# Designed miniproteins, single chains, continued (5): the designs that were tried, part 8

Each design is a single chain, and the fold is of that chain. pLDDT is the mean over its residues in the fold that is shown.

## One batch from the design tools (miniprotein)

Design m16244
Fold by ESMFold2-Fast:
Structure m16244 (fold): chain A 95 residues (1-95)
Amino acid sequence: MKNINDIIDIVKKMAKNGMIRMFKTPQDVKDWDKAIQNNDGNRVMDLSKKGTTKPQNQDTINTYIDVVKKILSTQSDSDRKNMLKTYQTVYKNRI
């Protein structure tokens, strides 16, 4: 799954540089994952409001990356390719 590793690499860089709104704690990431699995849109929104664009610690980033890998593994090859292109464009235009 070549595209997953490429997406994960760019997401890690964007999260460290504050280019993605990131959760403040690993527990918030886990709560977000559960809310998505339960189709709890209100909880997803509430957790997103607690996020920050400031660079976060590696443990929070790693927990987020593990959830993103799980989500990406359920997506089609076409969707993963489109996601990679979008993240690459955002990263290139803001750095």
Scores: mean pLDDT 72

Design m16245
Fold by ESMFold2-Fast:
Parts: C-alpha cells; structure tokens; sequence
Structure m16245 (fold): chain A 66 residues (1-66)
C-alpha cells in the first residue's frame, strides 16, 4: 500500500542518517510523497544521532509501487 511504501521511505531516510560509512548519499524516488518521507526520516535520524550527513534526493519517472 502507499502507506506502507511511505513508511519504508521514511525508514530509508532514518537509516541513511545513521549510516557510519558515506557522508554523501544520492537517492532517486518515484514521487514527491516518497521524497518528503525520505527527507523527514533523514531529519528525524539526524536529530536523534547528531550526525551531519548530506543526502541528495531526486524524482524519477519510475512508477510508484502499488
């Protein structure tokens, strides 16, 4: 479902903020809702961990999962 998909996107952002390896991460997402969810997860993870990790998000022409 869209709700489960957006939850997964938020979790992706949270994990990106907690990743100890890369400082810069580029992610391509199929919708603005997914983009917002990943960004919100990243900001939440950054606030919790205090890490300054850069993430670049892009919209793509790929279809949104059903």
Amino acid sequence: SLEEYLRAMRDLGLRAARDPRPTDIEVEVPSEEALKAVREGYEEGRALTGRDVRITLRLSDKPLPA
Scores: mean pLDDT 63

Design m16246
Fold by ESMFold2-Fast:
Structure m16246 (fold): chain A 67 residues (1-67)
Amino acid sequence: ATPRVDAAVQIAIKELDTQNKGYVSVADLRNKLTELGYPLTDEQMADLMKQYGSGDKFLYKEYLKEN
């Protein structure tokens, strides 16, 4: 991801997972990124979910470890 998108993803995670569950839903993540002004294309979401996703869940702890 670009540095700006990476920062937006980190903000979205903090707002969506206040209980530190270790994941957020892909739909909530996509909506939040759109609200923050960084909408991802279907292809960009598919690439991100291929690396860090499990079904409809974005496993953000792995993402944060690498970014």
Scores: mean pLDDT 75

Design m16247
Fold by ESMFold2-Fast:
Structure m16247 (fold): chain A 62 residues (1-62)
Amino acid sequence: ELEKVKEELAKELGLTPAQVDALIDIFGVKTKEEAEKLKERILKVVENGRQTVADLRAQAAA
């Protein structure tokens, strides 16, 4: 169900339910499959960003 994917998105991204609803509305997500694709996309972008920031921070601290 779409609601379960929304809950997982909120948990994984640290967002409120209202923020997840806004995100789904902005991207026009209507199905569980579309929501799962969006989740994978966002998690990949967040992980890349997290790694880049961590690397830059480590270099600055060194």
Scores: mean pLDDT 71

Design m16248
Fold by ESMFold2-Fast:
Structure m16248 (fold): chain A 64 residues (1-64)
Amino acid sequence: GAGRRAILAATRLTRETGSSGAAATASAAHELMKLGQPVTRERLLAEAAKGGGEEAARRVLELV
């Protein structure tokens, strides 16, 4: 779904650009998956915001 595509996009962006916000988004998605929770745009943005990467995460999610 959208969350899985967001993870892939964030991982790719992090690898290509070194963006900490994209890395935070990928990490947040991984944590949600470990907790058995649905990976949604809203949850990803909330988790990324804890690391100060909300704007970069929103950008990545827009690309999905």
Scores: mean pLDDT 67

Design m16249
Fold by ESMFold2-Fast:
Structure m16249 (fold): chain A 91 residues (1-91)
Amino acid sequence: SARERIARLVEELEALAKELIKSSDKETAAIIERQVEVIREALESGDFLALQMALGSAALTISTLRIQGKVPKEAADRMLRLLNEALALAE
């Protein structure tokens, strides 16, 4: 099902975020943690609109952090791939 596929993508996203946080400054780490928390909460709520909004907001936030040089390009690109795959399934 789409929900099961999204759940697996969110688990992969959480694992990447956890590794990225280890090498990030405290402010950037807090921002990433918050984005992932909101996605997890939306997924568990069963509210598909909330999930779409959370995924979209996270994609914008990660793109901004990448542009600012706050996260490595390769890590940001991997997270954005997972976020965009989850968004496509959440249609």
Scores: mean pLDDT 88

Design m16250
Fold by ESMFold2-Fast:
Order: sequence, then C-alpha cells, then structure tokens
Structure m16250 (fold): chain A 55 residues (1-55)
Amino acid sequence: SMEDEIARVLAQARTLAAEEPDPRGLRLLLEWWIREYEAAGKLEVAAALRAFLDS
C-alpha cells in the first residue's frame, strides 16, 4: 500500500540521516530522492520525504 511504501521510505531516510555526517550531503541526497518520486507521480511519498527533510 501507499502507507507501507511511505513507512519504508521514511525508515530508509532515517537510516541515511544517521549514517551521513554532512547535513549538506544528506539534503542533496533527499532532494534528489524527492524529485525522483515526483517524476514517478508518487506525490504522497515525495511529500512525506519533504516533511522529513524540513522537520
């Protein structure tokens, strides 16, 4: 489901945030990921990632 996909993607984003010491590098990675989901039409996943990035 979309909710399960969002949960998995956010779990991966949290893991990346824990492993990436450079906040600029993390932001660029997450911004690229957001754009990929937007391009795929998965706007709910992209919105969840953006909320995570901006929190």
Scores: mean pLDDT 85

Design m16251
Fold by ESMFold2-Fast:
Structure m16251 (fold): chain A 91 residues (1-91)
Amino acid sequence: MISQATIDKAKEAGVDALQVGQTTVLGESLGKTPEGVDLVIRGTKEQLDKFFDVPASQLKSGVTVGIGNDRFNVLAVVEEGDYLTIYLKAL
């Protein structure tokens, strides 16, 4: 379960945060997600630097990241213009 503190931090950083169950379909703008995604974060590099405990430049598939007390594996990072979409699996 993703904590409310993580969702609140996403709102403060100005990033879009979408919680995904294994059977939950993301909106059309996000397309198909990798299997096992629990959280999708979309934002500019500057917004992501405020949200994650690591610089956005360090976000890549296979990296484990912390957001407050929650931990995630990065499954994929997709560049879309000035935005990055980060696909995360909760640990």
Scores: mean pLDDT 71

Design m16252
Fold by ESMFold2-Fast:
Structure m16252 (fold): chain A 100 residues (1-100)
Amino acid sequence: SEKERLLELAEKAKKLADEFIEQVKNDPSLTPEEKAFGIKVAEDVKKAIDLAIQRLEEGAPVELVRKMLIEAVKHLIDTAKRLGLDDIAKKFEELRKELE
């Protein structure tokens, strides 16, 4: 179902956010301040994804939840690009296309 697919994509988004956090933590080219910023954004986005999942489980319209997830993923794309993490940014862009 559309709801099941959206939950699957939300979980995929959380896993990619975790991958982003690990990449940021281990990237020697990033300053401590850039690392703190990237991790904070990813943690905030994971919370937004959890809220989207909760809304979907409470019976919110699929279109509204899809829009929430697209905005969360867009934030991760922008942040990854700002930090020069183009490979993970591409993975987020591919996920965004799956959500659309």
Scores: mean pLDDT 89

Design m16253
Fold by ESMFold2-Fast:
Structure m16253 (fold): chain A 87 residues (1-87)
Amino acid sequence: SEKELEELVEKAFEEAEKIVPYLKDLPEEVREAVKEALLEVAKKDPSLQNVEKLADLMLYLTLVEQVKTVEEALEAAKKYLEMLKKL
C-alpha cells in the first residue's frame, strides 16, 4: 500500500540521517523533492521497497547529484538505477 511505502521512505530518511546528520539541515523543498522521487521509484520497482536500498538512493540524490527539484531527483534516480544494472 502507499502508506507502507511512505513508512519505508521515512525509515530510509532516518537511516540516511544517521550516516549524514547534515541531511536534517537540507531545505524543506529539497527534502520533499527527494521523498517524492523515492516514493515514485519504490512504487514502480518493488525490488527497491527496502529501507537500505532507498537510503542508499537518498544519499546518492543528496550528496552526489545534489538535487533541488522533483524533476532533478527523478532523473538522478533513473541514472542511479541504470548504474546498478551494469554491476
Scores: mean pLDDT 82

Design m16254
Fold by ESMFold2-Fast:
Structure m16254 (fold): chain A 61 residues (1-61)
Amino acid sequence: MISESEIRAIANALGVPDELRDEVVKRVMEELKKNADKITSEADRYRFLAELVRRAIEELR
């Protein structure tokens, strides 16, 4: 299972502000619980997580 630490690291790498980071992690975790079966490879895992982080940022701003 993908960890909160992994999601937080990706959010930090993508420049998510500190004030939004916890909310972004929460939203990505909720989406992963619904769509865990969409992750078919480790390469796709990073791309999928980065996409979810970007969507969460857009929804929060």
Scores: mean pLDDT 73

Design m16255
Fold by ESMFold2-Fast:
Structure m16255 (fold): chain A 80 residues (1-80)
Amino acid sequence: DVEALEAAAREHMRGLAERLISLGADAERVRELTEEIAELAAEYLRSGGDPEILERLAELERRLREVAGPAVEAARAAAE
């Protein structure tokens, strides 16, 4: 069921965004990027497996790591 998979992808990305924001990442930028990732994942499912969408997803994942990276590293340092 494509609709159920799309819902699961959105739920997963929302949970990730909440965790990153709780670590101190920029809430607006994180929400924008995770929402774009969820939307592209849904588009991938609807397209029947367009490989160009996978490349776009990889690019957004890199951008998310750049935005959230400092907050994640600060949390890791605090866990030492």
Scores: mean pLDDT 79

Design m16256
Fold by ESMFold2-Fast:
Structure m16256 (fold): chain A 68 residues (1-68)
Amino acid sequence: MSMEEQILEEVRRTYEKMLEEKKSVEEIEATTKAIKAMVEQLVSDPELKAKLVAEIERLAEETKKKAL
């Protein structure tokens, strides 16, 4: 599995767990900021970084909609 696929799988798993635990939209936003900071530290390729950030933002928005 690629690094991109591994990161996105962990992000999806994190958000699913947060929904199961009834975390607030504010907690999802805080977690999203932490994940983005981690991606910025771990990913050196600017194209891969941009793609990951965009997909993380999309997953965060879908998760926030479900948390409402």
Scores: mean pLDDT 81

Design m16257
Fold by ESMFold2-Fast:
Structure m16257 (fold): chain A 80 residues (1-80)
Amino acid sequence: MVEAIREETRAAIAAGNEALRAAAARAVRLALYQGREEAARALEEVLKEHYEADRDEALIRAAQEGVAEVAREVAAEEAA
């Protein structure tokens, strides 16, 4: 479900809402503790090549959250 992950990430980024971005970034920090960073890391790696890693710190965090949200949704669907 790479397409779903990208769609969620793009939606979060395209929306450009500060509240959403901040909330997503904070959530991602907690997700990193759970060890779900592997999926987020893969996403940030792609973004890093496309964007400036140093400048897109918030962007990467938003993307990580998008990945985590979608990944959780997909996992729940697969488990069901």
Scores: mean pLDDT 52

Design m16258
Fold by ESMFold2-Fast:
Structure m16258 (fold): chain A 56 residues (1-56)
Amino acid sequence: SELQRQVAREVGRTIRAIGEAYDARLQGKSVEQIRDAALRAGASREVADRIAEGFA
């Protein structure tokens, strides 16, 4: 169904955002840069903020 495809896309975006944020953290980037990496990967502002908080 379309709803199942939408959920799969949202989950995929979140997983990619976490991965990009984690890579930024491993590179020693700032919390702001970690948040920006999550945003560029397609996370919403709220999700990106939560990811950045987790790596602070």
Scores: mean pLDDT 83

Design m16259
Fold by ESMFold2-Fast:
Structure m16259 (fold): chain A 87 residues (1-87)
Amino acid sequence: SSVEQATSDAIILAVKKALEDLKKLSPEEAAKKIKEILEGLKERKGELSDDTLQEVAKMIREFLAENKDKLSKEDLEELEKLIAELE
């Protein structure tokens, strides 16, 4: 429906904006914020389409790949686990 599409678009845009803002933070603060985003999405998993969740997971994984040398191994492993729980 148009409402479902608008909700999907709004969430994708919000995640994209959040990831851009994270580039200004320390790696530790960025990891913490990504955990908060993933936990928030997990709580809303039943309200979102699988396509929306997969697109968000992809965006976050791309951010992690671009920043892998800046993040601790422990944070990367925890974040990947949270992303997998979202899919």
Scores: mean pLDDT 81

Design m16260
Fold by ESMFold2-Fast:
Structure m16260 (fold): chain A 64 residues (1-64)
Amino acid sequence: VDLDRAADAIVAATGLSEEQARAAARAVIDNGGSIKASTDTLVDEFGLETDLAVQAAEAALAAL
């Protein structure tokens, strides 16, 4: 599992900053790859729009 690859995938899919993408990738890993739990964390803790949070979670999981 490569956090850098997951973060790069999020940047490519969403246009988030590298720092935000790394935080999002970590949240996806911490939630065991659950799209729903990762999306909820990204919306609640990072303030992402729901659609963007789903896209970030899916991109990270595809890269992992």
Scores: mean pLDDT 80

Design m16261
Fold by ESMFold2-Fast:
Structure m16261 (fold): chain A 75 residues (1-75)
Amino acid sequence: DIDRAVAEVAGAVLVAAAEQGNIEGLEEMIEKLVEKGFVRIAAETALRAYEKLPEEKKKEVEELIKKARELLERL
């Protein structure tokens, strides 16, 4: 499934960027993945990105992480 593979690659890129402290486009891309129906990939990507973020950047995405956890609970 090409769409799933593309979503997984996008997720991996976001996690790698977060590890470098880059949160630019993270929330927007996660929202697009949810809109396309890749809810699990979106939520897992957000949680992994948060785990990899420097501590000072984590507070900037706390609302996104709260939403990601709620999405996983509804699956």
Scores: mean pLDDT 79

Design m16262
Fold by ESMFold2-Fast:
Structure m16262 (fold): chain A 100 residues (1-100)
Amino acid sequence: MLAQIEALVDVAIELLRRGRYEEAELAAAHAASMGMDLVKRTKDVGVAERVLALLERLRAAFEEALSRETDPEHRAILQATLAALDRVIAELRARLAELR
């Protein structure tokens, strides 16, 4: 599962680099969902920390893309994805604190 989440994060970043923002958003949503499910099932601090690091890397890539994007529709997709990732990262941080 963790390797699949990592692969999906790498795919999302590559799609983002190619300007395929809707596909990148779907890949990011899938990575976040799989990561949260893995943390909920394993309840393992090390797993939670690794999932959090992967989602933070993904968030940074979307933030960088947004900084270079001038098209309003593309900016809206990137902003919506960042807001969704921020919510999942906040929930993961809260869960990690409970596991520690």
Scores: mean pLDDT 86

Design m16263
Fold by ESMFold2-Fast:
Structure m16263 (fold): chain A 79 residues (1-79)
Amino acid sequence: SAELEAAERTIAFLRALAELVDKEHAELLEKAIEAIRAAAAGDLERLEELRPYVEKAAEYIRTEVSEETIREALERARA
């Protein structure tokens, strides 16, 4: 299941990234992880409730997270 493997990889990355950022942004990333789990479980109502956090987390990663921090999170996610 490519979808399950992709979800697991994304969760591992976000969890690793949460360890490398400040508490407020770590909490945002945890909401994004919750959204991915809701999607995997077919909980569409919960996924919609968490959509604003997913959008904010994606924007944060694109605009505020350094390339060095992203590389470190990817390395930790593979361990």
Scores: mean pLDDT 87

Design m16264
Fold by ESMFold2-Fast:
Structure m16264 (fold): chain A 82 residues (1-82)
Amino acid sequence: APAGAMHDAGEAVRLAKETIKLSTDKKVIEEAEKIARRARELADQALKAGGDDDSIKATKLYQEASEIRKQAKELLDKVKKS
């Protein structure tokens, strides 16, 4: 499996779950749930791509997983500062 993409996607899920635990704002919770859902989708795609010899797909999954992890971290940091 592409270790980087699966790791970043897994971290995005973890950060989103932490945001859900800390927030009482329904809109923030809904955004965190959306991030978690997308991150789980990317993790599944990364696992599937790891069985296929598709370097282009693996690279795109890594970039998308990195981006969703950044979004999850920014949302959590914002909630912690509020």
Scores: mean pLDDT 79

Design m16265
Fold by ESMFold2-Fast:
Structure m16265 (fold): chain A 76 residues (1-76)
Amino acid sequence: KPKIKWLTEDGKPRDVPDEEIEEGKALLEKYGLDTNVPDEVHAEIARAKKAAEAAGVTLTPEQLKRIYDALLDYLK
């Protein structure tokens, strides 16, 4: 599967794990974003939240939307 560049403090490309797809979908629902997007978007959103939590910070809804929009652009 294609690797997507992370738009977080980590910034590293990662493989798409299936379990992160479900986590990302739940996050998009929480923030009122469209969940009808590629699985890679769900996975990267889940990773972004996990990386922020590991750094002791909380992503704002605006930061999450920026990552979401950038990932959709990558997958066009």
Scores: mean pLDDT 68

Design m16266
Fold by ESMFold2-Fast:
Structure m16266 (fold): chain A 75 residues (1-75)
Amino acid sequence: SLKEEAEKMLKMIEDMMKLMEKNPGLAASSVDIIEMLARITQGKLKKYKKDASEQVKKLQDYVNKVQQIKNDLDS
């Protein structure tokens, strides 16, 4: 189901974020992929599930963290 796929994607994003936190050298290559996956998953959840506000918010938090890391790398 779309819910199961979204939960799988959310877990994958969480695991990637944790790997990036432990290995800062991977940040530059990983942030764009994490942002893309988070935005795609968030878009699908917003479109197909009206009662997914917590997952949508969590994905937005990951997008915000990735944007902050990208900004820090560009400075």
Scores: mean pLDDT 71

Design m16267
Fold by ESMFold2-Fast:
Structure m16267 (fold): chain A 109 residues (1-109)
Amino acid sequence: SKLKEEVKKLIEELAEKIRSIKDLDELLAFANEMLDLIEEFLKKVDPSLEVEVEIGMFLIVIGVSKVIGEPLPEEAAEALKRAFLELIKKLSEEQLEELKEKLEELLKK
């Protein structure tokens, strides 16, 4: 439970970092790095429709951002946060520790 709460805190910190982004290209680059991380862990767990739905919502936000030529950082942050929160429900304690380390690395950038 403590490890899961620590991971949730890191997810919130990354969501806040996304919300601060004002440039579309910067938002796309950072969001794609987070999406790649989610997909890496998704391959290690049983299929999850709940995670896939939230990834789909994130991709819709990015598609809309590209069409209008402006970042939607709040919507992108919320969709990625929901995807991570659904993902961590499927992870073992060992996988949660691995995810924690990778989230801490993303926050250092």
Scores: mean pLDDT 83

Design m16268
Fold by ESMFold2-Fast:
Structure m16268 (fold): chain A 100 residues (1-100)
Amino acid sequence: MSKEEKIAKVFEETAERLEKLADESKSPQARQALRTAMEGARDAAKRIKEGKDIETVTTAFMMLALAAIVEAWLAGDEETAKRLEEIYRETMKKIDEILK
């Protein structure tokens, strides 16, 4: 499996995790933030498969994920914010390990 295929799979798995967390969220604002991050992960997987630059795609996802974390904190859903931060950190770690 290529580095691109491995990274696309990481983003697809991240999107699935975010979708499940969004479905479990009781806060409408936190749910919206999670869905935004989920769509960002799905878009990232698609763009990697289309041969777009890994660094550019990963940076775009990072910006969306960080915005979603901030939105969850502002909504007062600290549990969702912490879970989203954990998913984000695990996603970035897996991508870094694939690129090394």
Scores: mean pLDDT 83

Design m16269
Fold by ESMFold2-Fast:
Structure m16269 (fold): chain A 97 residues (1-97)
Amino acid sequence: MEEEYEKVKKTLYELIEKHVEALEAGDELEREYYLSLIRMIYGIGKSLAENGKTEEAELIKKALEEAAEYARELGDEETAELLEEGAREIGELIEKA
C-alpha cells in the first residue's frame, strides 16, 4: 500500500512537470495528453471507491491532494484544480459506500 502510494505520487508529480513543460513550450496537444493521463489516474481512484476498495481509493485521493499542492507550487493552477476535483469526487464515493 505505502509502496503503491509512493509510485502513484511520483507518477503524478512527473505528469505535472511534463504538463508545465508543455505549457511553457505552447504545445496544446502535449498539454491535453498529460491532463488525460492525470484523469486516467483519477478514474482508477473512482473505480476503486465504487468497487468498495476504500483503502486503495483513499491512497489515490491522498496522492491527488499532495500532487495538487505541488502543481500550485509550480504555478499550474489548472492541473491543481483538476487534481482537487478528482480527490473530492473520490472522497464523496467513499462516504456513500
Scores: mean pLDDT 83

Design m16270
Fold by ESMFold2-Fast:
Parts: C-alpha cells; structure tokens; sequence
Structure m16270 (fold): chain A 84 residues (1-84)
C-alpha cells in the first residue's frame, strides 16, 4: 500500500476519533491508527503522527475527566516522539 493510501487511512481514523466518545471504540481507533502509521515511511510517519496528535487533542475535550486526561497524555507522548 502506498504512503498516500496509508495517510488517507490515518486521516479517516483521526476524523472518527474526534467524534467518538465510547472508550472501547476510541482505543480501537487509536490502535488501528498507530498500526497504520508503523507501515509508513519515516517522512510520512511524522505527518501521520501530527494528524493523530491533533485528533487526540480534540478527543481530549471528552466529558469524562479520566478519558480527557488519558487522551491528552497520549497526545503529549506523540509530541515527544515528533521532537526526536
């Protein structure tokens, strides 16, 4: 699969993640996004991680404080990876 097809998949997963409130579905979307990103070239991985980070920050507006905290921390971990 091309980097462009994988990036489009990451964008689709990120859009779903922004709208999802069910913790089990959020977990599934994040895991699938990370597995998709692992298949990208290093250059495309940076773009995909930023897309995922932005989606996680939006998802961290979650009404559950625990879910909000977990999603914000996950976005922070991705920011740290991007600074490598």
Amino acid sequence: MSDEELLERVRELAERLKEETDPKKIQKLVVEALRTIDQLSPEAQREALEILREALLKASEHPDPIMSGVLAITAGVIETILKR
Scores: mean pLDDT 82

Design m16271
Fold by ESMFold2-Fast:
Structure m16271 (fold): chain A 63 residues (1-63)
Amino acid sequence: MEEEVEKLFEAAKDFLDTIEDISSEAAEQLRKGFLEMARTILSEEAVEELERRIDEYIAERKA
């Protein structure tokens, strides 16, 4: 579980890092699509942890 969350977070970071403006629609769509996919594979708790980590990463890039 934790290892799967880490792998998905790394993949999400790789996709987000291809986007110049982290506050763009493209970044929001990638976030939504990634979390939607994760919900089909991970438990609800693991999806919440993944979402939290992605949101923290996005916030750090905006700061």
Scores: mean pLDDT 78

Design m16272
Fold by ESMFold2-Fast:
Structure m16272 (fold): chain A 117 residues (1-117)
Amino acid sequence: SMRATFEAELENLKEILKEVIAEAQKTGSIPVTKFVTFQLSLVALDAEVLRIESSESRDVAISLLRTAIQTLEELIAELKKFLAQAPDSLKPDIQSLIKAVEATRDNLRQRLAELEA
């Protein structure tokens, strides 16, 4: 189902980030391939939300948006923990990821507000 696919995409986004953080902590360097994969997955999530809004009922869309926002807030929290522990050389890339996740979260929050109006 579209819901199950969307929830699987959110879980995959969480797992990719865990791998990025774990590898960066182990090597002292950002894993470029996984970093790019995470950013592409984040862009894909934003595109998929547009499809959900056009194809699902309002109540289903609201439920999925709330789940996505919560997941993104969890990712921001994990990135902020990583930022606090990271060497200075990694901080710009981590800050870039935080900004990207926050931008996606804020976009989804705006869409949720419009659906609840």
Scores: mean pLDDT 85

Design m16273
Fold by ESMFold2-Fast:
Structure m16273 (fold): chain A 62 residues (1-62)
Amino acid sequence: MDDQQRQQLLDDAIATIQQLVAQGASPADAMRAVRQRLAPTVGGSQATEIATQATDQVLAAL
């Protein structure tokens, strides 16, 4: 995966987590949803890294 593809997936993950948390989901549930959505496309390891990084960025902004 190139840096542009990773950045796009990270930006999409951040937006998804922000939306889910705004709707009352816990950060853990939002992260799990993003990971499950990404795993079929990028594999479990990359999905976990992206979901974790996106969740950390959203929490740091709160």
Scores: mean pLDDT 81

Design m16274
Fold by ESMFold2-Fast:
Structure m16274 (fold): chain A 90 residues (1-90)
Amino acid sequence: MDGVKSTLQGQIDNYNYMAEYAREGGKLFPDGGTARRNKAILDGRVEDEKERIKKQNPELTDEQAEELARQRVIEEYNKLAQQYQDKLNS
């Protein structure tokens, strides 16, 4: 189908970019509306994962839970990129 490979590559690039954003703590977000939206999505995912971690590990500090949440969000985006790469290679 026309454009399918281009669409899959775009998703791979986006997931890799989101993982890098999470790793850098948002410092490398480019200016503009898309960057602000991506940062809001990322911050929301980290906050949701942090709450889940704290419920299961109440002994962790907020800072420890946030760092672990960020690492999990990075891993999720890396897995999504790999899934789309596998689709592209199929």
Scores: mean pLDDT 74

Design m16275
Fold by ESMFold2-Fast:
Structure m16275 (fold): chain A 87 residues (1-87)
Amino acid sequence: APKDYITELYDYKPEQREVLRETADALVVIGVVESLRLGIPLKREELEVAIESARRLIERHEETNPVIAEQMREHLERLEEELRRLE
């Protein structure tokens, strides 16, 4: 369906927007982690955004879905390690 991502975000109810924001955070973390795995160069800002996204996902899932929270903690550790390498 030809709808802009922005339009979908604004048209959705608060609960649906939370799911979309969570999905966006997950896609950022996965995309950055996969870029690291493939050896694609990443900027400091891209790593910092992914770290913040991972932290939000951990907070959202720590009580309700411990498996997702643990996976995001593993991604966070890798992202923080790569950020240290840019020093």
Scores: mean pLDDT 76

Design m16276
Fold by ESMFold2-Fast:
Structure m16276 (fold): chain A 57 residues (1-57)
Amino acid sequence: MKLEEARELLRNVKTPEDVEKLAEIMASLTPEEQQKLFSYLLNLPRERAKEILEKKK
């Protein structure tokens, strides 16, 4: 399931490839799944969440 894959990536993001893959998954999710993933992102360590958001810019 893409949502579960995205959650695992959010916990273990280590490379630029992971950030790109996460962005692609987020774009392909349903609105409901995007909301769930967004709430999960808000609970990540601040520094990691900032890196992901800057990539999206």
Scores: mean pLDDT 67

Design m16277
Fold by ESMFold2-Fast:
Structure m16277 (fold): chain A 85 residues (1-85)
Amino acid sequence: SAAKEQVLSYIEEAKEKALKKDFDGAIESLEKAADIAEKAGMTELAKELRAAVELIRWMKESGKFDKEYIEKVFEYLKELAKNTE
């Protein structure tokens, strides 16, 4: 669906921003993905995207950055989005 393609696009955008330590940009992209997912009835995906927003916000506030963990989280989100109807 168009909504699924848009969600996947914003997840990829958020990943690239997070890896560049643009945490505010990553949060904005994830919030857009979550809003689209929620409106499309993808409730589980929207919940996980909002959890990712909280994770990135915590990384920003704590100053702790884990590249491997970010890559693992975003790979999980992409697979969840691909498997969502």
Scores: mean pLDDT 87

Design m16278
Fold by ESMFold2-Fast:
Structure m16278 (fold): chain A 75 residues (1-75)
Amino acid sequence: SKLEQVRELVEQKQREHKLSEEERETLFRLLTEVVSEIPDISKEELQELLDRILRGEIRTVEEAVDFARELRRKR
């Protein structure tokens, strides 16, 4: 399922970047909200969004959803 993909990606990034439990929970919440708004989002699009969040370029749900929609407009 898409939620399982989100969980696996967040757990992988928590291990790679030594994220706190609070940071992991925030990341999971952001990605879950994006999947709710854009259920057909691909794994590659989720990974790109995740990288932008980890770089501090995306901090809110609205910014995350807007970025994901921009990725889908890219042809």
Scores: mean pLDDT 79

Design m16279
Fold by ESMFold2-Fast:
Structure m16279 (fold): chain A 70 residues (1-70)
Amino acid sequence: SPEEQALEKERQAKIKEVVDEMWKEIDRVEETTSDPEEKAKKIGEVEAEAQRKLQAISDEHQQRLAQARQ
């Protein structure tokens, strides 16, 4: 439906924002951290934060999609 298409576009836009932010933070870590072990730890933290945000987006989308399908 048009409503489901609009929700999917909004979800994709939010995912893009999170992914873009993640890559910017990874680039920052790469630039500011020379130690390989510390770099891996910080990148892992950035990826974990992105994963939490993506999960929240997925959860919200499923709720809104279920409502739109009623």
Scores: mean pLDDT 86

